# Designs tried in a protein design run: designed miniproteins, single chains, continued (3). Part 67

Each design is a single chain, and the fold is of that chain. pLDDT is the mean over its residues in the fold that is shown.

## One batch from the design tools (miniprotein)

Design m10302
Fold by ESMFold2-Fast:
Formats: sequence, C-alpha cells, structure tokens
Structure m10302 (fold): chain A 89 residues (1-89)
Amino acid sequence: SEAEEIVLKILTEELKGTEEEIEEIKKKMEEEGISYEQVVRAFELERRIREGNLTDLQDELSPLADEAEKSGDVEAALRRAEAAIRARE
C-alpha cells in the first residue's frame, strides 16, 4: 500500500497521467509480475539520473545500480509505461 501510494503520486502529480492511463499501467504491472516496490525503486533511480546529479549520487547509485541490474525487466517495463503516458500529448 505504501509503495502503491508513492507510485500513484508519481503517476498523477509528476507524469500527470489520467485515471485510464494509470489503470493500464497497473494492469501491465500485474501481467508482467512487477511489484509496486520495484517500481518505486526504478522511479527513484530514473529520477536521480534525470536530475543530472550523478557526481553527487555516485555512492548512493552503487546500491541502486545493483538493484537495477537485478530488476532490469522492471526498468524496461517502466520505460514502456512512461512512453505510453508521454505519447498522450
């Protein structure tokens, strides 16, 4: 539930997804066996990369990079979901 709340907040407030788009993402996560916890970790990693704070986050990224390697499928799934939201322009 906590991880789900974080994911919903990101999808609604940062990505400005519609209810329909969010439901499609939830369905995709269930179909691919992606947990909300994995999504939260992937969002955090991607957000930090986008902010361009790589030098300051080098030590913090080491544990996240290991987790991202283990959850490469989650990152790919998130990139697809994000692309779907962006395509709604």
Scores: mean pLDDT 60

Design m10303
Fold by ESMFold2-Fast:
Structure m10303 (fold): chain A 60 residues (1-60)
Amino acid sequence: MERAGELFIAGRYEEALREVLRLYEAGEISEEQARALLDGIVAHSSGEVAEAARAALAAL
């Protein structure tokens, strides 16, 4: 979880998205934690990354 947050703070949204999805699939973070990080990525990114984050939110 810290790594995903660090990537988000650094503006590395594509890498943050991949890390959130990896942690969620591994059961290492809750749906609530995944949703909060994905909402942040949607708000701060654009284009394909924002669309991928919205799709991931819908799939939770």
Scores: mean pLDDT 80

Design m10304
Fold by ESMFold2-Fast:
Parts: sequence; C-alpha cells; structure tokens
Structure m10304 (fold): chain A 102 residues (1-102)
Amino acid sequence: SELKERLYEAARKGIYIQAKELLEQGMEPKEIYAVMKAYLAALDALKAGKSLDEVEEIGLKAMEEAKAEEAPSKEELEKELKEKVPEAEKVLKELKEEVEAL
C-alpha cells in the first residue's frame, strides 16, 4: 500500500489551499511564503523520520531563512496558487474517495 506516501503528498499539496485562504484573509505574501517554507521543511523532516524536536527546529530554521529571502510578490503568489490549488484539490478528493472506499 502506497497510502503513507500518498498522505504525505496530499499534505504537501494541501499547503497551497491553506496559502490561498490566508491570502484571501489579507495575510502578507512574505508571511505566507515563510509559513509555506516552514511547513514544507517540517513535513519533509517528518517523512524522513526525524524526531518531533528536530522537526520543530528544522521548521523554525526554514521560517527564519525564508524571512531573509526575497519573497514572491502578491501577483506571483496568486499565479502559483491558481496553478497549484486545483491539483491539490484533485489529489485530496481522490485520496478521500479511496480511503472512504476501504
């Protein structure tokens, strides 16, 4: 069963749906970018079997590093979300339907 890998893939793609909601609520693109970077780094660390303490440290470090980077503009972020959110919704729907069929 590839269920564990599919759950991690769905979690990674789910961040785009969350980022869209945060942007619609008026969160600044730089702040959304930092949150996305922290989430993805923490998720990758968790998938790699790191301890919860290491996952937290890796996520916080990724957030700090992202704050020092040039963040995407609102237009660039909106464009990425338009492309990524439909795919994320499809993956989550397919996973839900497969799990409910069990």
Scores: mean pLDDT 83

Design m10305
Fold by ESMFold2-Fast:
Structure m10305 (fold): chain A 78 residues (1-78)
Amino acid sequence: MKVTITSPENGEKIEIEIKSEEEELKAHALELLLDQGIISVENGEFINKLDGKVFKTIEEALDYAYEILEKEIEKLLA
């Protein structure tokens, strides 16, 4: 299944191929970080606005977003 993520900053759209429910959750996490302005999309690349890091792959951006979401949840439960 393909999911389209839209950058709220510039309206740029990226299609992500979802292969599992886990990847769907990661895509939602990435969408949340884009909405919060933590990640942006420029020229088809994902950029971490906190440190200016450019993600080399879409999978790296998805994994990062999910890690941030997990850490946020852990802080709320600690």
Scores: mean pLDDT 75

Design m10306
Fold by ESMFold2-Fast:
Structure m10306 (fold): chain A 98 residues (1-98)
Amino acid sequence: MMSLDELIKKVEDLIKKGKENPTDLKTLEEAVDLLKEIVKQAKNIPVREKTLLLMRVISAGASVLVASRSKNPEIKEAQGKAAIDTIEDAVEEIKKLL
């Protein structure tokens, strides 16, 4: 199992990739899964903040799901961008709570 610091660095690399190509579903799915693992491993986060971070994981996952099922390229890009922005905001919040 990777350390929390290694997981944070890896998700930041995926965020950068997702910003460059917001239609890359594999990068988006990996970023959501990695954010979920980071939230699970961050044992010192208070219950309220951890619940809000899990809601961000669900929101980002839902955006990726909508992007994956849409045939409209504009929706795919917008939802991919929304997922990456949500993941980036969540990672910055986690870094402040550690």
Scores: mean pLDDT 86

Design m10307
Fold by ESMFold2-Fast:
Formats: C-alpha cells, sequence, structure tokens
Structure m10307 (fold): chain A 86 residues (1-86)
C-alpha cells in the first residue's frame, strides 16, 4: 500500500500549445495506469476549460475512480502536476 500520493509532472517546452500539454498528461497517465485510483491534476489558472476537460476525460478513459483538475498559480502554462491516490 502506498501511504503517500504518487506525484508525476507533465512538462512541455515554454510556448507549446495546450494540446501538447494535454498529450504530455496522457503520456504520464499511460505510464501510471491509474485504474481504480483517484487522480488530481494541478494546472495553471490560465489554462482553458477545454484543456482541463480533456485532461479529466483522459484520466477517466484510463479507468480512474475520480478525476479532478485544480488550479495552482505557481505552475506555468507548460506544466501539469498529476497526483494519484488509492
Amino acid sequence: AVKFPITREAVVLSGSSEEELVNAVKSVLTDIAPKGANVKIKVSPELSDSARKAMVDAAKAFGAASATVEEDATLGRNKARIEVTK
């Protein structure tokens, strides 16, 4: 049993599109395989609602029990932090 959340970062080059960040998040989710887990994705408050929805939809497509997006003003538009709990 993991006592602490598993944390991963999806990082793209500065100036990359939101689609590139979403694809990086999908790559991290593929590696984690969060089936039955709770997924929290922290993103810049500047990120669009469509990009946030795409990230939630991706986590749910991998079978996550829950998927949420939270704003973190310390994150740049080129980063997302993915926290996974059981």
Scores: mean pLDDT 81

Design m10308
Fold by ESMFold2-Fast:
Structure m10308 (fold): chain A 57 residues (1-57)
Amino acid sequence: EPSAAETAANAAVVALVRRYQEEKGLTPHEMGLEIQKALDNGGPLAKELEAARAAGR
């Protein structure tokens, strides 16, 4: 069962993903591919995702 902090972290990540989709005109599928690349290779998007997760802790 996720805690309130985990729920907040997930909400922050979702908000970040949504903003990237709108800013870059990406579909949800394309955004999923960008997240997968970040998780596999790291980089600036991976750092932003980690920061969003940390903000909810």
Scores: mean pLDDT 73

Design m10309
Fold by ESMFold2-Fast:
Structure m10309 (fold): chain A 75 residues (1-75)
Amino acid sequence: SKEERLKELEERARALGEQFLAALAAGDVAAAKAKLQELERIIHEMLDLELDGSPEGQALKAQIAAQAAALIAQL
């Protein structure tokens, strides 16, 4: 179901967030970038499930992509 998929994605997002922070703490910039990109992909899938391609959903996806790109550029 949609609810089961969202819970699955939420758990994966938490794991990726923890891995991202661990990579940053270790000074592994390449791993941190890779984990952040995976996290962005999962968040976009969650937005697609919740907002079903709406203009609001597309705007949020674009904002998240821009924020992720800005963070990656600072790493």
Scores: mean pLDDT 83

Design m10310
Fold by ESMFold2-Fast:
Structure m10310 (fold): chain A 66 residues (1-66)
Amino acid sequence: ASEAETKRAAERARKGGAAAAQAGLSADVGGNLGHMQGKELEKEGASKEAAEAVAQGGREGAIEGA
């Protein structure tokens, strides 16, 4: 995937993590959701680095949303 697509996916993961935190879920849940999205991107040909960026986005969103 392109750098722009990776950034967009990371932003989606971040928002998902923040929503999970607002629903009373932990930052670990947000990170896990981002990690799963990153693994799906990796299956579609994205690098491990891109997948890791998406996972970090989810965790950061959950922490910020709490």
Scores: mean pLDDT 68

Design m10311
Fold by ESMFold2-Fast:
Structure m10311 (fold): chain A 86 residues (1-86)
Amino acid sequence: TKELEEKVKELVAKLQENGKKLAEIREKAKEEGNEALLKKVDQLLARGQQVADRLVEGVKNKDMELIEEAGKEIDELEKEIEKLKE
């Protein structure tokens, strides 16, 4: 129970950090008129929301497999976001 609670807190924190990074990249993309980057950021924001919804469902249903899958998707999002910062 405590291990699950800590894992969920970590995943929520990662989602929030990913959202913050995407918001910063989105603002820069707007300033530079980079439409391709703006579209990519909007796609990643949409994916982040879907993963957040899945995490909430997993927690509500005590579905450990769904929570672990959401965690993997969050890690993939973080990697894609880091590639955008180059």
Scores: mean pLDDT 84

Design m10312
Fold by ESMFold2-Fast:
Structure m10312 (fold): chain A 91 residues (1-91)
Amino acid sequence: HMTADEIVEKVEEGPLSLEEVEELLKDVVANPSYTKAQVLHLAKLLIGANKELTPEQQEEIIEELEKLMETHSVEETVKETLELMRKKIEE
């Protein structure tokens, strides 16, 4: 699994495709060392680094992610967030 620092480096290296965001988020979710708060922080960074979403779409997805994290598991939240990202990009 990638460390949080390695994920941050990927975000800083440049804009990420949806496929890259999906792969990195799956790794974050699979890593048992991350707290729910750390997963939320990293997920927000990855969404903000996506090159296919507009800034307005990124903000909408982040807002939904935060709401889902209050009531759903990390795994369910990330799955729903990725589906929303895909839907927004296909529009």
Scores: mean pLDDT 82

Design m10313
Fold by ESMFold2-Fast:
Structure m10313 (fold): chain A 71 residues (1-71)
Amino acid sequence: SAEKEAAKEDLQRMVDAAVRYYRSQGREELAEKVREIGEQALADLDAGVPYDEVLGRFVKELNRLREEEAA
């Protein structure tokens, strides 16, 4: 559906932005973790998981990475 395609594009943009950010900071391992989280989120969308649930989980995982880096 058009909604599914738009959701996948939005998630991919968020993944790309986070990957670029961590790479700009020299944090390649974190960039790869973001990619893995993004791949799982895209797979969940393809499996029919609701966008709001997938997005919520994705944001939670990115926030967890940020908190682990700050600790």
Scores: mean pLDDT 83

Design m10314
Fold by ESMFold2-Fast:
Structure m10314 (fold): chain A 60 residues (1-60)
Amino acid sequence: SFKLTEEEKAALAKAIKEEKDEIIAAINEALERLGLEPISSDATIDEIIAAYERILAALS
C-alpha cells in the first residue's frame, strides 16, 4: 500500500542500475527479518522497487 513518488522511484532506479546485487541482498535481508517473501536475484527494477515499498509499509 505504501508508494514512492516518481522522484524517489527515479533515484532508487539509478541506484539499482549501479549496485543491483547489493541492493537485492539488502532488500532480501530486510524482507527476511520482516517475515516477507524474498525477491529473485534476476528481479526487474520494478520488482525491486515494489519490494522496497513493501518493506516501508511493514516498517510504518
Scores: mean pLDDT 83

Design m10315
Fold by ESMFold2-Fast:
Structure m10315 (fold): chain A 80 residues (1-80)
Amino acid sequence: SDEDKILEEMLKLIEETEKEIEKLIKENKPIEEVIKVADEMNDKLSTLLPKLSDEQKKELAEKWKEFVEKFNKLLEEKKK
């Protein structure tokens, strides 16, 4: 369905953003650049979120949880 395609695009966007943030942190870029990338992703996700079913929102929430956990780990590594 079109909703399934939207979910797949959103999940891919989260994965691509995760890789970009990992790259920025490894290259020791300013935190402001990391925040900018995360904000851009959040803006795109917010536009698409109302188009998803409750079940699809749950799947997205699980992927978002994984993203947040990985993001926090990368930020802790940057502090040291």
Scores: mean pLDDT 78

Design m10316
Fold by ESMFold2-Fast:
Structure m10316 (fold): chain A 100 residues (1-100)
Amino acid sequence: SEEEIIEAKKLLAELGERILEIYYESKEKNLSLEELVKRIKEEVERTIERLEELDPELAEEFRRRFEELLERAKELSKEELFEELRRILAEATERLDKKM
């Protein structure tokens, strides 16, 4: 439904805001990449769980892309990790836009 799409888009936007907050806190406190990944994973996993109730197919694709990113996370800078995560979020939002 349109209401479910709107709620899913809001959920992804809120996740983007929380990830940005984590990123800036990481820079201020000089958090390790491992600690940054841990905090991002917790937020993303909570969002995926909620997204499964709204759009299970999108939730599964988002989980898969995020897991692929996590496999490469140790090879990425903080900036690269953030950029890749933003890309995954943007693609998920675009898929929702196509349903409206």
Scores: mean pLDDT 85

Design m10317
Fold by ESMFold2-Fast:
Structure m10317 (fold): chain A 68 residues (1-68)
Amino acid sequence: MSDRETWLALLDRVLADPRLSPEERRLVEEMRARVEAGEEIPQELLDGLAGSPRLSELLTRAAREHMA
């Protein structure tokens, strides 16, 4: 898949987790919207996402599940 398709698949898997707080969900949704629009993801959004232990864990899990 293209980078865009890969990111969308990973973000969709993260968004499917019902344990996300409203704040965490908003960050992931904003990132997904930018990827879908073909825009560059700001480093600040990536840093915010990576700074959440839950989001970091969910992204790692989503990447593993996507590759399976």
Scores: mean pLDDT 74

Design m10318
Fold by ESMFold2-Fast:
Structure m10318 (fold): chain A 90 residues (1-90)
Amino acid sequence: NVGKKIIEEVAKKLGLSEEQLKFLAANLFKKVSMEQLKAAGLTGEQFMRFESETFFEALRYVLTHSDLPLSEQVGLAMELIREGAEEITK
């Protein structure tokens, strides 16, 4: 699962624990309260950085492996992330 690999590599780069990775994967691109972030040992900046880097890595993968129009490439990047997050949270 390419999306799973991308998410795991971003988490490794950011020094996140397995528990933090599972929390972030379950809440990726969702609204999360400050209380939920604090309970997970995360800051809002860490959450935003994880989302941004995951999106850009997925988009970079699609750009290098596809000749689709840009709008479709963004959609495919988001789908890879969704599939990867689902596999991590199982």
Scores: mean pLDDT 82

Design m10319
Fold by ESMFold2-Fast:
Structure m10319 (fold): chain A 104 residues (1-104)
Amino acid sequence: DIDELSDQLRNLWLQKKAIENDSSLSEEEKKKKIEELKREIGLLLAIDLARQMRANPEALKKATGSEDVDESIKKQLKDWLMDVLNLSEEEAEKIAEEALRIVK
């Protein structure tokens, strides 16, 4: 659902701004909390996207050119998480794998 995706991204932005503006937190604590928040919301978004991709295997094949649906979903989720949420490659891969495990 596009509206739900938009709402989760809006909530992420608001929570991130709240953390950034919290004068009681050190810069190290702010970074840690923002990274944790991105992983939590990233997983929820990845689960929804993985479900949508599994429901549309023909569209996925056209987008990726690959016959391996699960590997295609994992790659698309990883790329999306890195691009949209600025997650590290390692964290994005971990979240993509967990989302795929959940939607099996």
Scores: mean pLDDT 77

Design m10320
Fold by ESMFold2-Fast:
Order: C-alpha cells, then sequence, then structure tokens
Structure m10320 (fold): chain A 96 residues (1-96)
C-alpha cells in the first residue's frame, strides 16, 4: 500500500541519516559513505524479503489471512534495525 511504502521510505531515510552521521563522526571519505549506504539498502531489502516470506508462510500454515499493514510495518522496522546494526559494525571494523 501507499501507506506502507511511505513508512518504508521514512524508516530508510532516518536510518541512512544515522549511518551518515556516524561515518562523518569518524571522518570516512564520501565514496566510503556512499558504499556503506548502498550496502545498507542491499542488506535491508534482503532481510525484509526473507522476513516477509517467512511470516507469510507461517500465516498460511496457521490457516490465517495475510499480514496486516501494522505487522508489515513492524517487519520493516526490524529489518532496518538489523541492517543498520550490521553497517555500524562494518564502520567499527573500518576505523578500529
Amino acid sequence: SEEIEKFKEKVLKEAKERIRALADEYDLPPAVQEELLREFEKEFEKILKDYLSQHEQLRKLQGRGPLSDEEVKQLIKSAASIAEYKIRRRIAELVG
């Protein structure tokens, strides 16, 4: 839905702003920052796709209807948090 897509865009924007701020704090070059943001987006999409697939399959096995918008929003938040955590660890490895 449009509501979910807007929510996804907001969550991604906020996570990218936090990643860029951390990269700036450690004086990482712009080219490295852009690569980290690309890695973040790729990791986020992979996690979200896997989570949606797994939860949709679980619902089918339970004989229940499709995931609600609120459930999808929670999966988006979870996927973004995990992807952000992975990129923060990547930054730590690059500077440590």
Scores: mean pLDDT 89

Design m10321
Fold by ESMFold2-Fast:
Structure m10321 (fold): chain A 74 residues (1-74)
Amino acid sequence: SMEDEAIANLEATREALKDVLPRVAALYDEAIEAIRAKDYARAAEILGWALRNDLILGSHYEAAERALEWLRSQ
């Protein structure tokens, strides 16, 4: 599902960041929990802020942008 794809994308980013930027990784954990709780507005707020502040790996940017568009469409 698109929800599962969005969660998988955020989990991949969290795993890449957990050892170098643990506070930023925790932000992605918060976004994942928001999606699981169906709080798509909160998840979109977190992910949108992260994208605006370049707190994402370049190779993950387009997938995260698609996930944010899906969250905002809910």
Scores: mean pLDDT 80

Design m10322
Fold by ESMFold2-Fast:
Structure m10322 (fold): chain A 83 residues (1-83)
Amino acid sequence: MSDETIREAARILADATLASVGAAPLVRLSGPAPVVKRLAEALNELAEERGVPTVELELESRGEEDTPAWEAGLEAIVAAARR
């Protein structure tokens, strides 16, 4: 999965969450450590870049076995949002 894809997925999630809630949400992420870490970093960078309230993240990392499935899921979210 590319850095562009992870940043775009983070942007879509942040924009959708802020549109529905209107506030900085508490977001719990559970998944493969490499994917969860990259997504959390991208979300924090977007919050700082845009001057929006920081998204509070609770992270639960698991093994790397599901990494391809998570990467495919994030790519699908990005593709759907660009349609």
Scores: mean pLDDT 66

Design m10323
Fold by ESMFold2-Fast:
Structure m10323 (fold): chain A 72 residues (1-72)
Amino acid sequence: SSEALAHIDKGEEAAARGDYTTAFKHLSKAADLLPDKTLATSWMFRGLALMVEGEEKAAVDYLVSEIRKQIA
C-alpha cells in the first residue's frame, strides 16, 4: 500500500542519518500494514535480534527487503 511505502521511505531516511531507532519504528509500522501478520512478526523478531546484536544497518536492510517483496 501507499501508506506502507511512505513508512519504508521514512525508515530509510532515518537510517541514512544514523537514526536506527526511528528507522526501526517506521519499518515496524510498514510491516503492521501487511495482511500476513505471522510473516510480519517473524521479520520483526529477526530485525530486533539484529538490532540487539549491534547490526542496525543489516536489520534495516533486511526489513526493507522483506516488506518490499510483499507490496511489489
Scores: mean pLDDT 82

Design m10324
Fold by ESMFold2-Fast:
Structure m10324 (fold): chain A 71 residues (1-71)
Amino acid sequence: SMEEALEEIRRALRALGLSEEEIEEILKLVQDGKYEEALELLRRYLRRKGYSDVTIEAAIRELRRVLEEHT
């Protein structure tokens, strides 16, 4: 369900060190069906936090998988 997807995403983003404000911005884009905008915003937040490109792209792939499974 969408509710289960949003809670899984929230948990994963919190584990990556995103603030509650950053998490809510991404989840709002997901709820609005703006998946590519959500993934691009996540990419920018992870870069600012100092993650490597390899780690960022792995996180983007995982979020895309969750979105595809629940949409």
Scores: mean pLDDT 85

Design m10325
Fold by ESMFold2-Fast:
Structure m10325 (fold): chain A 98 residues (1-98)
Amino acid sequence: SLEKAIEIIDKFVEEVKAAIDADPRLTPEQRAQLKETLDSLKKAIIEFLKKNPGDKEKFLQAVDAFVRHVVDQLEALGAPETAARVREIGEKAKEELS
């Protein structure tokens, strides 16, 4: 359901934010910028899901695109362990809809 998909995305984004906050190698400014990006991506995904209710394939594609974007930024910032954690969180979110 759309409601369930939104709940999964909400939890997914909060878990990613927690992983970012737990990384001592990221500066407060880098954490704030990453969270702003996460909030923008979350809004875009929720609006996309509202326009495509029940489309499981598009949900999975949106999660994969989100993970790729965040992982690329974290790796560029020298946080590969947090990037790996974000990938794990994304796979769990995809499984919860499956």
Scores: mean pLDDT 85

Design m10326
Fold by ESMFold2-Fast:
Structure m10326 (fold): chain A 76 residues (1-76)
Amino acid sequence: ELSEESKKAAELVKEFVEELKKEGKKIEDLSEEEIEDIWLEIVEKVLGVPKEELREFIENGRSEEGMALIKEAIAK
């Protein structure tokens, strides 16, 4: 069973994939930076935390603090 946050994330990923198909693009056509940007947008929409704040957490803790905080928020 998936959490409510995981369900929202799955729907957003599905919408994003459909949008890429309409543009004639595939996920593997995206750069690592573009993929990270999209992931941050999904997390922002699910958790309601601004994308730039999430990016700061990731950059500062490259991942020890930022990633742990994001994982904890998703798990709740």
Scores: mean pLDDT 64

Design m10327
Fold by ESMFold2-Fast:
Structure m10327 (fold): chain A 87 residues (1-87)
Amino acid sequence: MTPSEEELRQEAEELKEEIEELIEEAYSADPATQQRLLREVVERASRLSELRDLAEKRGNEELAAYLDEILKEVGEKVAEFLEYVEA
């Protein structure tokens, strides 16, 4: 079943919030926990990409553009975290 626009938007907002919380937790976590949290971030980012593709396929250009911006922000935060742990 294809989710509604409302459902896609809510899921995207929840995923963004969860990713931000996971990254924040990872900054204070031990290496083993960091690896687990990063896996969770990657899984959620993959889901956001699926939502963006679905929005585009449905012709919802505004939602697709919004999801593209979320993916960009998430990608930047992940990159910053990876630089931090390698420093």
Scores: mean pLDDT 82

Design m10328
Fold by ESMFold2-Fast:
Structure m10328 (fold): chain A 100 residues (1-100)
Amino acid sequence: SHLQALLKAIEEAKERLRETWETKSREEVLEKAIEIARELFSLTRSDEERTYVFMEMLNELGQLGLSPEEIKRFIEALKDLFDTLPKELRESILAEIESM
């Protein structure tokens, strides 16, 4: 039930981001994404769950059309949480953003 609740929260978060993208400025989308990410992270119980949440959020922001610079700002705002991810994954994420 925990995993089901977390996955549901992630899907609801994506819908909240899409609604914000349709009605608000890019800056407000970024602020909302940071708030949502912190909320989702509070629900995680493992490094694997935190990793999954981060990857899902980054993928959604990219699909919405946020620039590499905006995605970097998202990561910097969540640096305390991002730095808890495995080094190899952090390096992979940053490389993907640089190649966008």
Scores: mean pLDDT 84

Design m10329
Fold by ESMFold2-Fast:
Structure m10329 (fold): chain A 100 residues (1-100)
Amino acid sequence: SLAEELRELIERLRELLEEMLERGIVSQDTYDKLMEALERLEAEELDSPEALARAALSVGIMAQELADIAREKGDEELAERLRELQVRAVELANRARRLA
């Protein structure tokens, strides 16, 4: 389901965010704020295509911000992994919108 695909993207973004914290790429403050945002997305009722699309776009925005940070820190491989997650999130949002 689209909701299951969204949960997989959220889990993957959490894993990448944890890696970024461990490697000193993101600050503790940035980590805490984005982890809280991801927890809020998981707690929301994804009961409509519109809600799914909005949540997927939020994941895409977070992935883009993290990709920019990774690139600034010189980690192009990590930036590419985050860009791939952003693309998947945008595609999920577009698929959800088509079901509306």
Scores: mean pLDDT 86

Design m10330
Fold by ESMFold2-Fast:
Structure m10330 (fold): chain A 84 residues (1-84)
Amino acid sequence: MAEEARKLIQEAKEAVDAGDYETALNKVREALKLVEGLSPEEQRELLPEILDVAYRVSQHPDEDVRIEAAALAIKAATLLASLR
């Protein structure tokens, strides 16, 4: 699971670098779903990476893409805050 989440995060970063924000958004969504089921230690390592990608996608000119990216960033930040 953690390895799959890391792979999805890496693929999302590559998609952002390629300007493929829709693919990046889909990969971040899948990664976040997997990370929710991981240990608190793994969540502390992976949630900041998810937040970074989501914030980069939130700069997209399409409002629907920005809203989705912001929702994912809020979800990731909320999970990270819950780990204390």
Scores: mean pLDDT 81

Design m10331
Fold by ESMFold2-Fast:
Structure m10331 (fold): chain A 72 residues (1-72)
Amino acid sequence: SSEIQQLQAQLAQIDAQIDALNAQSDKLAAQLKVAPKEQRRDIAMQIAQITVQIMLLFVQKKALEKQIQELQ
C-alpha cells in the first residue's frame, strides 16, 4: 500500500542517518588514536554524543518497523 511505501521511505531515511553517524564516529575514533591527551576528552565526548543519537534513531526505527509489520 502507499502507506507502507511512505513508512518504508521514512525507515530508509533513518537508516541513512544511522550510516552517516557511524561514518562520523569512525572518523572521530581514528582522530582519537593520534590526538594529544588534552584533546582526547573532547573527541571522546563527541563519540559518546553520536552513540546516544544512534541509539535514539534505532528506537525510532524499531517503532516504524512495528508499524509496517502491523500493516502487512
Scores: mean pLDDT 90

Design m10332
Fold by ESMFold2-Fast:
Structure m10332 (fold): chain A 68 residues (1-68)
Amino acid sequence: TAEAREHAVAAIKALNAGDVETAIEHFQRAIEVAPPEARKYFEKALEAAKEGNRDEAIDYAVKALQAL
């Protein structure tokens, strides 16, 4: 859980900095280590980030953090 949380926070910081590529990498790593309840939200955050929807990606990342 700590590792997934660290990747999620790093992804949110990257999105706020406009670094979508770094955010995508961190969301992918969060998905690998997250429990199933949080994983689905990280998968939605990854999809939103790939689509360029920063606000939606951050919203799903926050929901994933709440599910950890």
Scores: mean pLDDT 85

Design m10333
Fold by ESMFold2-Fast:
Structure m10333 (fold): chain A 63 residues (1-63)
Amino acid sequence: EEERVLEAARRYDEAGKYRQAATLIAGFADRHGLSPEEVRALAERAGLSPETLRYLDDILAGR
């Protein structure tokens, strides 16, 4: 599941759909009980853009 989610998130990111990419990663994290730090590290290792990471940070901060 992780690899499939990361692949889908990268595809959204490459298409300029940064919020969708961030939402997909955040949803995966919520389902698997990942900490905000773990989620951020996962997204960075996956090579997601700074724009996607910014949206991810907003979601993890409870927006």
Scores: mean pLDDT 80

Design m10334
Fold by ESMFold2-Fast:
Structure m10334 (fold): chain A 65 residues (1-65)
Amino acid sequence: GVTLEQAEELLEVMKKGVEEGKISEAGKEVYDRLLALGASEEEAQALATRLALRAQGSNAPIVPV
């Protein structure tokens, strides 16, 4: 599974994507990296969505993965 440390690293990738106006590209990179870490397609999509919300300053609660 994906560790909290790995999720925080991927959140940083999403934050850079938001700052550069390349959120779709950052989202694909995060998704591809999650699959490489052994996440399923459904898990990768769910976590990438959560990280995108956090990167955009959403007050989404920290949910265990």
Scores: mean pLDDT 76

Design m10335
Fold by ESMFold2-Fast:
Structure m10335 (fold): chain A 85 residues (1-85)
Amino acid sequence: EPLKIDKKVALEVLVEMTKRLIEYLKEHPDDLETARIMAEIMADFAEKLGLKKYAEKFREIASITDPDEMLKKLEELHKELEKEV
């Protein structure tokens, strides 16, 4: 069942979550497993909010095995999300 939440509020939440994951990965680049789990949770959350495009992007990020590449993709996605708010 999709969450009944305003799209702008949903995007603001995803912006903050993405920012926190970026900060976490910068401080803990060796903890890729936790970063991947967090990205999967964000993908599920975005899907439940009806934001399929962002759910797909978070799933792609969760499949990355290199922390530097994951960080780069998260920073790109964060900038995209900020423009939508």
Scores: mean pLDDT 82

Design m10336
Fold by ESMFold2-Fast:
Structure m10336 (fold): chain A 74 residues (1-74)
Amino acid sequence: MEDRLRELADRLAETVPADVAERLRREVDRFLEDPRDPESLSGLQDVVGEAIKSGGDPKTAGALLAAARALREG
């Protein structure tokens, strides 16, 4: 699941500006350190929404959030 989340983040990062891509990777790393923290999930959701608004692929974004929720729920 960790590898899947990082793979989806890298795919989404390819289609967005470099600053959004860096924030996306940072929020994924933060989420993976504590998937049960509501703030880390919220931060990941916010940056994924920004990535979509910046031209990111919505299907990849949706898959990333689904993978994050699955990891959080165990």
Scores: mean pLDDT 82

